Designed miniproteins, single chains, continued (4). Designs and how they scored, part 5

Each design is a single chain, and the fold is of that chain. pLDDT is the mean over its residues in the fold that is shown.

## One batch from the design tools (miniprotein)

Design m12154
Fold by ESMFold2-Fast:
Structure m12154 (fold): chain A 102 residues (1-102)
Amino acid sequence: GAEEEERRRRELHGKWRAEADEMARRWTDEGKRYIDENRDEVAEFTRLHFSEYLGLSGAGLSMSRNLYAEGLATGSRELTVKAGEYLAWSEIYNYMVKLAEE
């Protein structure tokens, strides 16, 4: 029935979201490592584009939330994975912004 289909959809989405969140953590860690290895260049570049990266961080977080919700509603693994990608980029951009403020 419809309740069983909704339950299955939520269970599948929960698994996909856990996978997407794990991927996002790895991408964020790799991005932060790259930034730390290139700190001076990234800080200088981010200061020149400060308002843009601050905006991209916030927009990325909002997009991630919207894509997770849409992925659940439509049963889309692709949208759920995309949400994780936007989450990772949001966290990377936020790290760049914080570095530029130092």
Scores: mean pLDDT 86

Design m12155
Fold by ESMFold2-Fast:
Order: C-alpha cells, then structure tokens, then sequence
Structure m12155 (fold): chain A 77 residues (1-77)
C-alpha cells in the first residue's frame, strides 16, 4: 500500500516536470497528494492541459504513459 502510493507521487512529480514545473515545485506539489485517486486525477488534468495547449506529441505520449502507470497502481491497491 505505502509503496504504491510513494510510486504514484514520483510519477506525478515526473508529470509536473514534463508539464514545465521546476523540480523543487514539482516535488512540493507531488508531496501534497493524499491518495492514489488524487494522483491519477492530477496527472489526467496535466495530460488534458498539455493536449489543449498543443504540447509536443512526445510530451503527450510520456504523460499518457505516466497516467496508465498510476492507473495500474490504483488497480493493484
């Protein structure tokens, strides 16, 4: 349980950095996440924002991969 949540926080931090947050701010924001569901919804929002803003396809693909990984962690919990 704790390992899955910690992994979801790390994945959310990676998504925030890909979206343009600085590493310190990304870490701080990821540490505020309280659940696997919140991590998933946060990354989903980041992915949607990237798609709407016309981010590079490689960034969108990486964000989608992160979203799917967090979804898998939630299914295992």
Amino acid sequence: KEKLFEEAKKLTEEALVLAGADPVQARYLADQIESLEEALSTVKAILRAAEISGAPQEVIDKLREIYEKIKELLEKA
Scores: mean pLDDT 83

Design m12156
Fold by ESMFold2-Fast:
Structure m12156 (fold): chain A 68 residues (1-68)
Amino acid sequence: SLAELLARLHAARARAEAQLSPEQVAAFDARLDAVLRALGAARTEEERAAAFARADALIAEIERAIAA
């Protein structure tokens, strides 16, 4: 669901803030803003699926950055 996705994005961002540099967090925040705009602008099921996939990819990248 969108609520579950937003909760996962929020949790990943909070972990990034705790463990990464301010510059890394700012870069992820810019990408998060783009993802949130895509989710809000999605009119079709295909656009929603693409925005969800982008959000999942961003969460995975944040988790990889934290693990490095």
Scores: mean pLDDT 86

Design m12157
Fold by ESMFold2-Fast:
Structure m12157 (fold): chain A 119 residues (1-119)
Amino acid sequence: SEELERARRNAAGGEARTAAVQAKKLIDEMIKVAKNVKSREDIEKVGELAKQAVEALRTMARHAPDADALIAKADEFGRKVDELVERALSGTEEQRKKAAEEIIKIANEMKKFVDELLA
């Protein structure tokens, strides 16, 4: 029925909107932590926030027509952050700072991706 179809669209839209709010909050927290990196634990926290943000992006992407391609793009953000986190954890303080700056750049790209998924 038309009512059931509307209910399904509304449920999918509600889940995507909830995931978008979660993704933006997690990405903003990633940027906040990355801007104020003082320790190894701060870099580890950025990595955990990135994993959670990618999961939220995957949830949004599942409802899109090009779901597989968009999920792959979300996973690529996670892979890039994981590589930078690993370099920061094994590197000098200067390398950790540079990795944090690159993570902020990726986080801003993730925020743009949230807006693309909502369009």
Scores: mean pLDDT 84

Design m12158
Fold by ESMFold2-Fast:
Structure m12158 (fold): chain A 58 residues (1-58)
Amino acid sequence: MPPESVRLETLLLFHKAVLDTIKAYESDTPEGQAAAAEVEAHIRELEARLRELRAREA
């Protein structure tokens, strides 16, 4: 079974790429700004979960 930390690291990379895309293509729209804020919130949640899982898997 792959470590959950590896899964979360992959999701973090994906969400950071999505955020970069929104900023490149939709930064000037209210919808794009709202989407960027949601993605940033998800990144923070994933970082917190990764920190907790690293402590548990050690």
Scores: mean pLDDT 78

Design m12159
Fold by ESMFold2-Fast:
Structure m12159 (fold): chain A 74 residues (1-74)
Amino acid sequence: MTLIDRAGEYGRTLARLDAEGKDYSLIPAEQAQANSQLLKTARDDPEKLAELFRESGRDDAADQVLEHARREKK
């Protein structure tokens, strides 16, 4: 399971808990940590984030990450 897959689990758990009216504190710590690590990677190294998206078969998302990074640099 990649970092992208684990962060995706965080999103699914969040949506499920929201639909059930439950507290987000019920999200597993491993999923929350994966989401935090993904956000840190996006800030510190967008090229590495793009590689993680490509490894998960998310080529379109990888291209969007690189395009955003190029726009921010200029």
Scores: mean pLDDT 73

Design m12160
Fold by ESMFold2-Fast:
Structure m12160 (fold): chain A 82 residues (1-82)
Amino acid sequence: MTKEELQKKADELFNKGVEAMSKGDYEKAKELFEKARELAEKVNPNDVAPYLQLADAYYKLGDKEKSDEYYEKAMQNARKLN
């Protein structure tokens, strides 16, 4: 799979995750964002967006520890871009 194909699939999974969040299906959103993150990391391991979305999904599921972990990863990646 090319980087372009990986990014497209990551974007599709990300959009499905956002839709699941809007419907209150946080468990489904978490699953979709995890898959999107795995693909996005293969394209750009310093990408911020997948980690922020996972942090939000875990927070809404009540998993503060996982939410904080993914938020921290997002902030670390953001620092590398600056």
Scores: mean pLDDT 78

Design m12161
Fold by ESMFold2-Fast:
Structure m12161 (fold): chain A 58 residues (1-58)
Amino acid sequence: MTAEELAKEVEKIALENDVETAKKKAAELMEKVKDELSEDEGDYVSAKVIQALTEKSK
């Protein structure tokens, strides 16, 4: 999975689930693919996770 695909998947998880479920699913997905991403790609996806969950919690 590319960083762009992962970011879209995280945004979809945040959109389709409640905050608690989205947080758990996003964390599980990030943990599984973290080692497949470069540091820059991992930072990009982490920022997208934080943004999506922050928007969802407001």
Scores: mean pLDDT 74

Design m12162
Fold by ESMFold2-Fast:
Structure m12162 (fold): chain A 93 residues (1-93)
Amino acid sequence: SNEELKKKIDETFQEMLKAEFEIAFLRVEMRSRELTPDEVAEVERRIQELRQKLHDYAKQLKSLIEEAKEKGIDIDPALLKFYEDLANWALSQ
């Protein structure tokens, strides 16, 4: 349904933001704490996993936006463009 697609777009965007926030938090942790080499390696591994998730969510968000456009779903055009621009930015990193 149109409401389910709108919900999926919002939920996918929220998951993308959560992944970005977790990456930012882990980077702050690495700068703020004296970590062992093994702990640094673990944090770097987790950041790479979160970067992959961010990339996957961004691709999913773009796919959902294209589906919404094809179906002519009534979504705020400014919000749709905002989501699309952020997904494109995430994919360019």
Scores: mean pLDDT 85

Design m12163
Fold by ESMFold2-Fast:
Structure m12163 (fold): chain A 85 residues (1-85)
Amino acid sequence: SLEANVQAFLGLVYATLGDLEGAIKAYEKAIELDPESAEGWRALGLLYEKKGDLEKAAEYYRKAIELDPSNEAARKALAEVEAKL
């Protein structure tokens, strides 16, 4: 939805400003509005990885890959995160 896209855009803005918590909150709202958004799940994976929550990062990357198996970035990120678990 447009609302989900707005939340994802806000998440990207917060992330570029270094506001990790703001970015996480915005992307969590984005996936609540559009749970089929592979990019939203991937972005949350990256943000939780930056936060050091590798278990949540892996779960979100797996969901992103399930929705979009062609997402090489998410697949590589998942492999790297799982190697650290």
Scores: mean pLDDT 86

Design m12164
Fold by ESMFold2-Fast:
Structure m12164 (fold): chain A 88 residues (1-88)
Amino acid sequence: MAEARDLTAAGATALAAGRYEEAAALFTRALALDPENPFAQLFLGRALAALGRHEEALAQFRRAAELAEAAGLDDVAAEARAAAAEVE
């Protein structure tokens, strides 16, 4: 869905700019449209970790790893697992 992809892209831009609250909101909106998007889950986790919301970030990283493995996205799954280990 183009709208979910556009929100994920906008969120990634906000994340790169250090606008973590805006990034989290954009990724949350992307996931409302596409709940099984492992990229949006991974990026939401990174934004939440940057905001100090480490418990929520850990949940997002674990979910991203599960979704990425189910989708055959082994590189994304490995990145999500590594991010989860850094927040634990």
Scores: mean pLDDT 86

Design m12165
Fold by ESMFold2-Fast:
Structure m12165 (fold): chain A 72 residues (1-72)
Amino acid sequence: GPDAPTAFTPEQIQRLLRIGKVLQSADADGRITEEAARELAEITGKDPEQFLGRLYADVAREVAAELRAEEA
């Protein structure tokens, strides 16, 4: 209802939970691994190249912003 708005749909929440698990599995340098990049690509519908080798914090911020834009 309007008194309890949410920024994410149930499907987006499930997607975020999977993304969170993948990001928690980043390498010792905090970078997205090849395996994590493939999983993120599957979840987001983007190319793995968009995520591979990037800092997980930057990727998480970018993905969260994109999902929020879908709400708006």
Scores: mean pLDDT 68

Design m12166
Fold by ESMFold2-Fast:
Formats: sequence, structure tokens, C-alpha cells
Structure m12166 (fold): chain A 118 residues (1-118)
Amino acid sequence: MVELVESGGGTFKEGSSVRLTSKFSGLDFSKSLISWWRQKPGELPELVASISADGKKTWYSKDVEGRFTISVDFAKKTAYLDMKDLKVEDTAVYYSVAFNGEQNILAFGEGVTVTVVA
């Protein structure tokens, strides 16, 4: 069974930087695409960042490109989302999702709330 536990949420001031952490159990990183998703108040969930199973390819949504960085520590079995220059519009529940090589969902976490205040 694959499990994801997110941490690092809270209330932050606009312009702050924060790191979200997702600890993975039971996951083979060599076969899994790791992604971060968010759900803003009143909106549908959106993909914000992904990283390939080998850690060599990343993708970012246009809204976060240049501000957010996805990374994986394979030894610690941990994925990170480094969020810089936070905006009020970044207020959302953030959750990690693991996909297999055919883009089927393996697991997702319960998420962590990030609130950005002016």
C-alpha cells in the first residue's frame, strides 16, 4: 500500500517562502511520477507541478512557473514543493499524488492547507 503524508502548511504573509513536504511509504520512485496539486477556494483541483520517476524532467503550471520548484530526495523517499514569493492567490489545499507509468493514480494524501495573507 502506498501512503503520502504532507506537512509544511499554515498561514503565511504575502512574499514569504515555504516548503511543503510529502513523505512516501510503499512507493517505488523508479516507476512513479510524483505531482503536487492544489484546490483553491471555490475552484476545481489543478496540477501545479510534476517530476518524472528518474527526477530528470519537471513540469509546472504557468501560474507557478519560476516561483515553485518540485524536487525529490530518493534516499529519504520524500517529495518537496518549494514555494517562493507567495501570493494571496496561492491560498489552497495542496496535496501530493503518485501516478504509475500509465498515469493511473497510485495514491494521494489528505493535503495540507496553505493560507496567504496580505
Scores: mean pLDDT 80

Design m12167
Fold by ESMFold2-Fast:
Order: sequence, then C-alpha cells, then structure tokens
Structure m12167 (fold): chain A 99 residues (1-99)
Amino acid sequence: SSAEKKKREEIRKKISRAIGLILRAIGLMLQAELYKKKGKLEEARKKLEEALEALEEAKELLEELIETGDEETKEDAKKLLEQVEKLKKEVEEKLKELE
C-alpha cells in the first residue's frame, strides 16, 4: 500500500539521519583532538560541544524509532543508540580533560 511505502521511507530517512549525525559527531571528535594537540583548547571544546549536540539529536531520532518502528527497526535503533551512548561518554571524558 502507499501508506506502508511512505512509512518505510520515513523510517529509512530517520535511520539515515541518525547515522549521518553519528558520523558527524565522530568527525567533530577527530577535529577536537587535532585542536587539542595544537593547544587550541577553546576550539577543541567547541567541536566537542557540537559533537554532543549531534549525538543528542541522533538519540532523539533513535528513541522515536524504538517507540514507533517495527521489530527489526527497533533492534537496529537500539544497537545504534548503544553506540551513541558510548560516544557521548567519550565526548564527556574529553570535555573533562579540557577543564
């Protein structure tokens, strides 16, 4: 049905967006490490703060997918959410190092 196809497209777009946000956060964390090595601690902090923002947006999308998705979507979203929580802890530890 057209409604079923649209629901699958919406789910696919949300998963793609969440993955994109996770990849953005990883890229921002790498930029923060480069700034830290150069002694640019304020720029490093900004990149880590942007990474946390991206991870929080990914978390919200994944929590929505767990709430509204089919069983396969829920399992995939839970797996991605575990990775998001791990990355958030990494960013929080890196921010603490800059205090």
Scores: mean pLDDT 89

Design m12168
Fold by ESMFold2-Fast:
Structure m12168 (fold): chain A 90 residues (1-90)
Amino acid sequence: IVEDLRSRLDELPPEARAHAERAIKHMEEGDKLFKEGKYDEASKHYREAAGHFSRAANAAPDDYRNEVLHLLTLALIYAVSGAIAAEKKA
């Protein structure tokens, strides 16, 4: 999902792409921290990722709806799930 989205970032308009790129970085940092057992920090990064994926989707026009917006929505769901999982372990 995140890798699929990364490969299609150039299909997003600049503002949506900037948010998606920031979200991916937070997602990757969250995953790294989660693997290290730093659940409090991981949760914060997952929440930041979710916020930025939401902003990216909102900034993307309707003509990106079919695949790229679907990937953004799935990435948002995964970020929220990661935050919940990290908070449960913290």
Scores: mean pLDDT 77

Design m12169
Fold by ESMFold2-Fast:
Structure m12169 (fold): chain A 82 residues (1-82)
Amino acid sequence: MAEGAAEVAELAERAAEAAEAGDAESAIELAARAIRLAQRLAGEPVESEEEIREALREALEQGILAEMLRAQAELARAVAAA
């Protein structure tokens, strides 16, 4: 569990960094991987990769992708530290 949480935190941090650097494609790919891994670890229904990517593209169009991914990275880091 703790090891998986650390992997989610690493992927989420890399996704946030990519979004902040303007690399939306890498950010969406890394964020989708982090979200699906987090869902598996939590025992939640795992959304399709396409559904997650579509939601992330909507966030990009709204100009909130970098802010959203940074918040997710902070949350994932807190979970990994627990």
Scores: mean pLDDT 81

Design m12170
Fold by ESMFold2-Fast:
Formats: sequence, C-alpha cells, structure tokens
Structure m12170 (fold): chain A 61 residues (1-61)
Amino acid sequence: NAVALAQEGARLAVEGFEHYKNGDYEKAAELYRRAADLFEQAGDTVSAEILREKAEEAEKK
C-alpha cells in the first residue's frame, strides 16, 4: 500500500527534523534514511532523494 508507506515515511521525516533541530544529528540521519527507503518503496523517488540528501547533511554534522 503506497499511501501507507508514504504516510509512515512522512512521520519519520518529521521525527528526523525534530532530532536535527535538537542537535541529535546521528538520530536525524537514521530517521531520514528510513523515511527515504519508505518513499522509494511507495514510488516517490523525488521525496526519497531529498531525504537522502538531508541524511548526508546530518551525517556531516
């Protein structure tokens, strides 16, 4: 179910952003990568690519 995968991906992306805002970059990167995988499974390649970029940015600190 692509809709359910995209909804879960969006939730993880929001959680990742909250961790990023609090300086928890390792956790933010993990959540962004999980969100990207879910969007890719949902067929949303654009959102997946954006979230992978966010994860890489967080990993650099």
Scores: mean pLDDT 87

Design m12171
Fold by ESMFold2-Fast:
Structure m12171 (fold): chain A 110 residues (1-110)
Amino acid sequence: MLDELIEALRKLKEIAESLGDEETVKYLNRAIELLEKIRKGKPDPETLKEALRYAVAALQRLAKHVKDPEVQEKILELIRKAMELIDQGKYDEALETVLEAARLLIEELG
């Protein structure tokens, strides 16, 4: 899951760069940096929480570029679910939900 999320966020960063969305690129860079720190170091719930929040912020920005309103609403619903899971401390479920939203964004925008 963690390696798959890092790879998905890297693909979304390339998409954000192609769109000229410098702010989304910054959020994705921060999320990737924090997730790689977790992958290489000890598990830190606070670092994971911060990484997931940056990822969610980037996904919210990219969702605005989705032209299909049904797919856009599905992505936004997954983002809302991920935010709720983060606030509940359910980080494994939040990571899985963020990955699902990221994959849909790659399919729509990539």
Scores: mean pLDDT 88

Design m12172
Fold by ESMFold2-Fast:
Structure m12172 (fold): chain A 58 residues (1-58)
Amino acid sequence: MQKEFGDKLEKAGDTLRQQGKYEQASELYKKASKMLEPVDPERSKKLEKKSEELKKKA
């Protein structure tokens, strides 16, 4: 369940990023990171980094 929600949030973030909505994409990546932390900590850390990188662009 948590992994499925995390995957959906990451995909939604990717879609917003493609639309140039970097702030919204960053927020979704942050939520995906938090959701995936207990099941996939490495992927969670990568999503957190993506969120911070996009926040700098926004």
Scores: mean pLDDT 78

Design m12173
Fold by ESMFold2-Fast:
Structure m12173 (fold): chain A 84 residues (1-84)
Amino acid sequence: QKKIVDLIREVLGVEKPGRNDNFFELGGHSLLAVKLISRVRSEFGTEIPFKELMENPTVEHLVRKIGAELEIADLDELLAEVLA
């Protein structure tokens, strides 16, 4: 029952990631990116290509990517609810 934002928070060690925050600006680096991808796969069964994370490293993009794989219809509502 982990929320996507809670997983990002745990991996980066930040209290509240913003919707438009960049993973690497929040203190992320390549090793944490690999850890995030591994945790997403383990918790949600979703594959995020490392290349895609490197090209689109925002919290919003990560939430939308994971949500799309899980067929979450209301991603904008989820972002407003969880990142509020």
Scores: mean pLDDT 68

Design m12174
Fold by ESMFold2-Fast:
Structure m12174 (fold): chain A 63 residues (1-63)
Amino acid sequence: MDALEYLDKGARALAEGNFEEAVRYFEKAIELDPKNKFAWELLARAYEGLGDTEKAEEYRKKA
C-alpha cells in the first residue's frame, strides 16, 4: 500500500462526511509521505469537519 491509496480512501470518507475515518486514512498517508503538502491540507479539512478548528489550523500550517 502506498500514500496515494490512503489519500484516496480518506478523500472518499471525507466526501461521505465520515470525518473520523478520513483522519485515520490521512494520518497513514502522512506517515508514508510527510512531504505531501496536499495530505496535510486534507487532514486539516477532516479536523474542521470534526469541529476541531485548532487542530485544523495547526495542520494547515504544515501544508
Scores: mean pLDDT 82

Design m12175
Fold by ESMFold2-Fast:
Structure m12175 (fold): chain A 78 residues (1-78)
Amino acid sequence: MEKKILEVPADARADLPFMTAEEAARILRENEGKTLKEVVGKFPDPSAARDFLASLVPESERSEVKENPEKYILKVVP
């Protein structure tokens, strides 16, 4: 089954609870190639992480990212 790629800029500043933007960027980099479902579970607040990642896709795809994070693979772009 072909998965979609969600691209995150390497310098993206995530405003997430319980961590700095630099810590969030590190988690994203360390978990590149994993599904978004797995990636959000690595954050202290998985709901906030899911909402942040959904904000990076076009509005038409945001509900799919939130409902089906397993269909997306994380890619960190320089």
Scores: mean pLDDT 78

Design m12176
Fold by ESMFold2-Fast:
Order: C-alpha cells, then sequence, then structure tokens
Structure m12176 (fold): chain A 95 residues (1-95)
C-alpha cells in the first residue's frame, strides 16, 4: 500500500516518502506512485530527480498525457526548453 509513503510525506520525512513511493511503484508496476514521488521532488526543488520519476511513470503508462506534461514542466524549470517542448508535444499527441 502507498499508506506509509503518504505517512512519511505528512510527517515531513521527504526523502523517506520519495523512496517509499518509488519502491512501491517499482514493485506494483504502477505509474501513480512514481508521479507522486516526482511531485514531491519538484515541490522541493529537486528537478532532475522529479524528471527521472516522471520518465519512470511514462515507461509504465506511456498513454498518460499528464506525466508527459509534468515532465515538460520540470524541464522548463531546469531551463531545458528543447526537452520541455519535446515532452509537451508528446502529451498533445496522446490527447
Amino acid sequence: LKEKGDEYAEKGYLLLAIMYYASYAYFTNDAEPYRRAGELAYKNGMYETAAEFYRAAIKIDPEDAESYRLLAEVYEKMGKTEEAEKWRKKADEIE
């Protein structure tokens, strides 16, 4: 269950929450916990880490336009405009 990941996030144990969500996603082959880990990383300025989690979510669910948009937003924050446009176009192609 994702419950321990949520508990760690609520308590402010950021790295534990991220690691728990990522581990859970890996074991369940579920994109959602990877997206959750990416959101926590992004919120805390860990843009490269957020990008890695969103790319992992896309590998599990390549038809999830939301993960592509989130990845594009992260690349924009990092100043990687070319990469951001690439992933944004992928999101548009799905929808």
Scores: mean pLDDT 78

Design m12177
Fold by ESMFold2-Fast:
Structure m12177 (fold): chain A 80 residues (1-80)
Amino acid sequence: MQEIEDAQRAMALAVRMIKALDEAENKEEAVERMLRLIEESGASPRVARLALGIARGLMKAINAPEEYIEALEEVEEALE
């Protein structure tokens, strides 16, 4: 079922995005790293948006710094 495969791909990509957020020195670098991850992964726009939604949801749930949420939202806007 393609939908389950897309969800699994989105979860894997979300984990990589969270690592990029943690390793980045600033918001601008985090956005650049996440956009590069999406490009290099070959993820469809749907899978990329699912990954961003998962990462954002997790970051909000753990009360991550606001800059992490802002970086994720900026990447999502760039995909529109």
Scores: mean pLDDT 83

Design m12178
Fold by ESMFold2-Fast:
Structure m12178 (fold): chain A 55 residues (1-55)
Amino acid sequence: DEEIEELEKKLQEAIQNKDLDTALEYLDKLAKLLKLPEELKEILKEQIKEAIKKL
C-alpha cells in the first residue's frame, strides 16, 4: 500500500515534469502491482501522453 502511494506520487511528479519515459515506467510498475488489465494500462498510457502534451 505504501509502495503504491509512493509510485503514484512519483508518477504525478513525472507528469508535472513532462518526463514521459519516467511516467510510463512508474505506470508499468503500478499496473503490475495493481494487476491492471493490459487494455486499461494502454488507455492510461494514452491519457498520460495527452496530459503531458497539454501542460
Scores: mean pLDDT 81

Design m12179
Fold by ESMFold2-Fast:
Structure m12179 (fold): chain A 60 residues (1-60)
Amino acid sequence: SPLEEALEAARRELEEAKKEYEEVLNDPSASEEEKEEALRRLNEAQRRVLQAELAVARAA
């Protein structure tokens, strides 16, 4: 299903965003701007997963 494929893609993007955020937090050379950008991307990825989950649920 295209909706299930989109959900799987969104979940993969969330895992990458979590990894990048963790890497930035553990990097002593990372700027506050880089930390804020990584958090922004993480929050966006979380919202995309929620929206994709709702789309799959509505299609069932």
Scores: mean pLDDT 87

Design m12180
Fold by ESMFold2-Fast:
Structure m12180 (fold): chain A 84 residues (1-84)
Amino acid sequence: SKEELKIQTGKLLARAGLQNITEGIEYAKKAAYYIKQGKFEEAQKYLEKALELVGEPAQLPDELALQISDEAADIREEEEKRKK
């Protein structure tokens, strides 16, 4: 589901951030952005790339993971708008 993808993305982004895995952070942010757009096929592609680099999601509450994912999507959306 959309919520499950967001939770997994948030947990992966938290782990990548904690371990400073720059490429994992970028892929997780892209996944969050595509989830927000309803582009689940693209989101899954980037989520798989993030998981490969990070290896394991962080252990944190689902509500916090959702917040992290939503914030990352908003940041990425703003970055894309500024590239016009």
Scores: mean pLDDT 83

Design m12181
Fold by ESMFold2-Fast:
Structure m12181 (fold): chain A 77 residues (1-77)
Amino acid sequence: ELEELYQAAKEAYEQGNFEKAIDLALEALLVLGKEAGVGEKVQELVDKAREALRAGNFEEAQRYLEEAVELVREAKA
């Protein structure tokens, strides 16, 4: 559930586990993107963000996360 993902991401962030917080945020974006009808495009951005995280490219991962957030926001407007 989206609410559970939000709570888990908040707890991970508060504990200083930013990688887990980002991963949980990406999971929440996948749910929101599917509900907004842009799930396929959000999935592509999430996959790129996860690849960047595994490579240690946190700036690129954040960029893809921001693009996914904007895509969901635009679809919901």
Scores: mean pLDDT 77

Design m12182
Fold by ESMFold2-Fast:
Structure m12182 (fold): chain A 58 residues (1-58)
Amino acid sequence: MILKAIEDYEAKREDELSLKKGEVVEVLEIVDENYLRVKSLKTGKEGLVPKKYVEEID
């Protein structure tokens, strides 16, 4: 599943990934109802992001 960041997100923990608005990510794992493990297609980095900062792209 490919998602796009709807806003800039700054990582608050070492296991989180910072995103810029419009950055495209691939979902690797649904961790819980609030967090996803994703891989940035721009940087190749992986980390946790809050689900509310990303949306599905069609």
Scores: mean pLDDT 81

Design m12183
Fold by ESMFold2-Fast:
Structure m12183 (fold): chain A 75 residues (1-75)
Amino acid sequence: SMEEELKRKIEEVLLEAGVPREVAREIADKVVEAYKTGGPVAGSTTAARLASEHVPPERLAETSMKIASLLLEAG
């Protein structure tokens, strides 16, 4: 499904940024739920908040942009 594919892609971006798989899956789930409720803006806001807690500062901009791009492509 589009939902499962989107979760997988977000998880992959987070894993690439060094986030542990278990945490990456939880973030992907929360981001997609926010996206389903409030669209790309809600999803991107949730992604930025949760990524800031787990992604190193030097990788935050790139990681956030990749996730935002995935959400915009989906919407």
Scores: mean pLDDT 85

Design m12184
Fold by ESMFold2-Fast:
Structure m12184 (fold): chain A 110 residues (1-110)
Amino acid sequence: SEKEKKARIKIAEFVAEMLGLPEDVRNLLLEGIEKDLPLSEIVKRAKSPAEALEMTLAYQIVDRLLEAAKEKDPKKREELIDSIARFLGLTPEQRERLRKLVEEVAKELE
């Protein structure tokens, strides 16, 4: 769906920022989502094994955050957000940004 693609792009921009991805890796991630490329095709376009690993990690986090946005149980959504924030080592301020992003995406997917 167009709404889901837009949501994935918005989440991917946040994930790229939090992971400190280089501009070329960020652009490849965003292009892959825009063109509905599977992870296997994006990984093939990576310039190095390190870039391939970064792309795989970013893609997995984007999918899990989209899953959180689709979660109808507030407790399960919060638990998923907390798990991702802990995994990424987010500050309290970054965690609040993530929570607001997931809430915004959830409303857009209604």
Scores: mean pLDDT 84

Design m12185
Fold by ESMFold2-Fast:
Structure m12185 (fold): chain A 103 residues (1-103)
Amino acid sequence: MEIQLVESGGGLVQEGGSLTLSVTFSGDSSNIASVQWFRQPVGSSERVLVDVIFLKPGQTSASLTLNSLKPEDTAVYYAAAVLKSDPSKLYWGQGTQVTVSSA
């Protein structure tokens, strides 16, 4: 069964604030080894690795907590699943927009 990722928790946050992004897995989640979080800043074509979360047995979700946010942290955040059976392939989430306001 194909792995499906659904990201949530994005939105508008004020400078100095915090935000928790979450991703939930459906399909063959037992085959997921880890979730990698990527950040694509506004105006950049590159996705930069932010965090790697190794999943516990039976875990169907992962989160990324962003603290002390700055306007420069405004980006689309992507979760990608790494499978135990094929660690060379990334299964991408839809991306979650985070906007940090200085106002």
Scores: mean pLDDT 82

Design m12186
Fold by ESMFold2-Fast:
Structure m12186 (fold): chain A 57 residues (1-57)
Amino acid sequence: DEKVQNLTDAMKQALKDGIPKESVLKTALVAGKQLGIPESKVKEAVEKAEKEVEEEK
């Protein structure tokens, strides 16, 4: 889903910019709720973004 991909990319950029994971997750949950994305999908997207950032370093 395009909305989930855009959210994942935005969260990945925030993590690379040094924003704490807890803040990124909180922001993603608020944005996901407004976009109609299930909470479970938002949490998985943030976890995926974190792993991708860790593997790139």
Scores: mean pLDDT 78

Design m12187
Fold by ESMFold2-Fast:
Structure m12187 (fold): chain A 95 residues (1-95)
Amino acid sequence: DKAEAEALVRRAKELAEEAIKLAEKAIEYAKKGDIEKAKEYLLEAEIQLGMAKIELGILKKFGLASEEEIEEIEKLIKEAEKKIEEAKKLIEELE
């Protein structure tokens, strides 16, 4: 069903975008010296990223998305991974 495939694509994008947003909040709170809050947002970002990767894996395995949609989701995941690594480094340096 095309509608189910479109819903999975939308979900994967939303999960990756939320991971980016949460990682940016982790960076913000780390810079403010709120390490406990930074760690909370980092954990949430990692959970959202993990879910985005699972959805992307389903889309690829079952051929449910176009090459362009896969590339868009992969770019968002890569951006989320970079922001999460930045947040991890900042938290580690501030402890």
Scores: mean pLDDT 89

Design m12188
Fold by ESMFold2-Fast:
Structure m12188 (fold): chain A 95 residues (1-95)
Amino acid sequence: SLEEILRVIGLTLRGIGALLDGDVEGAIESAEELIRLGEEVKEEDPELAEFAYEKAIELLKKAKELAEEQGDEEALKRAEEGIKRAEKLLEEVKK
């Protein structure tokens, strides 16, 4: 739906904003919400789920880099786990 598309866009922009502010936690949270939304919509709108997972992966990869720079070991682990989860989910919706 349009509301779900706007939510994916809004979460992506929120994650980008967090990264620009050096907020690793905010970026990871936005990506985790994108993964959750993708899982919620995947049966009815697999293309939107794919888009949400791709945006989550992009945010988490940048969050991982930032976490490494900040020495935040917990955030680094959380970002790595999120990337693996989102990549697996992305593969599943493409089939």
Scores: mean pLDDT 89

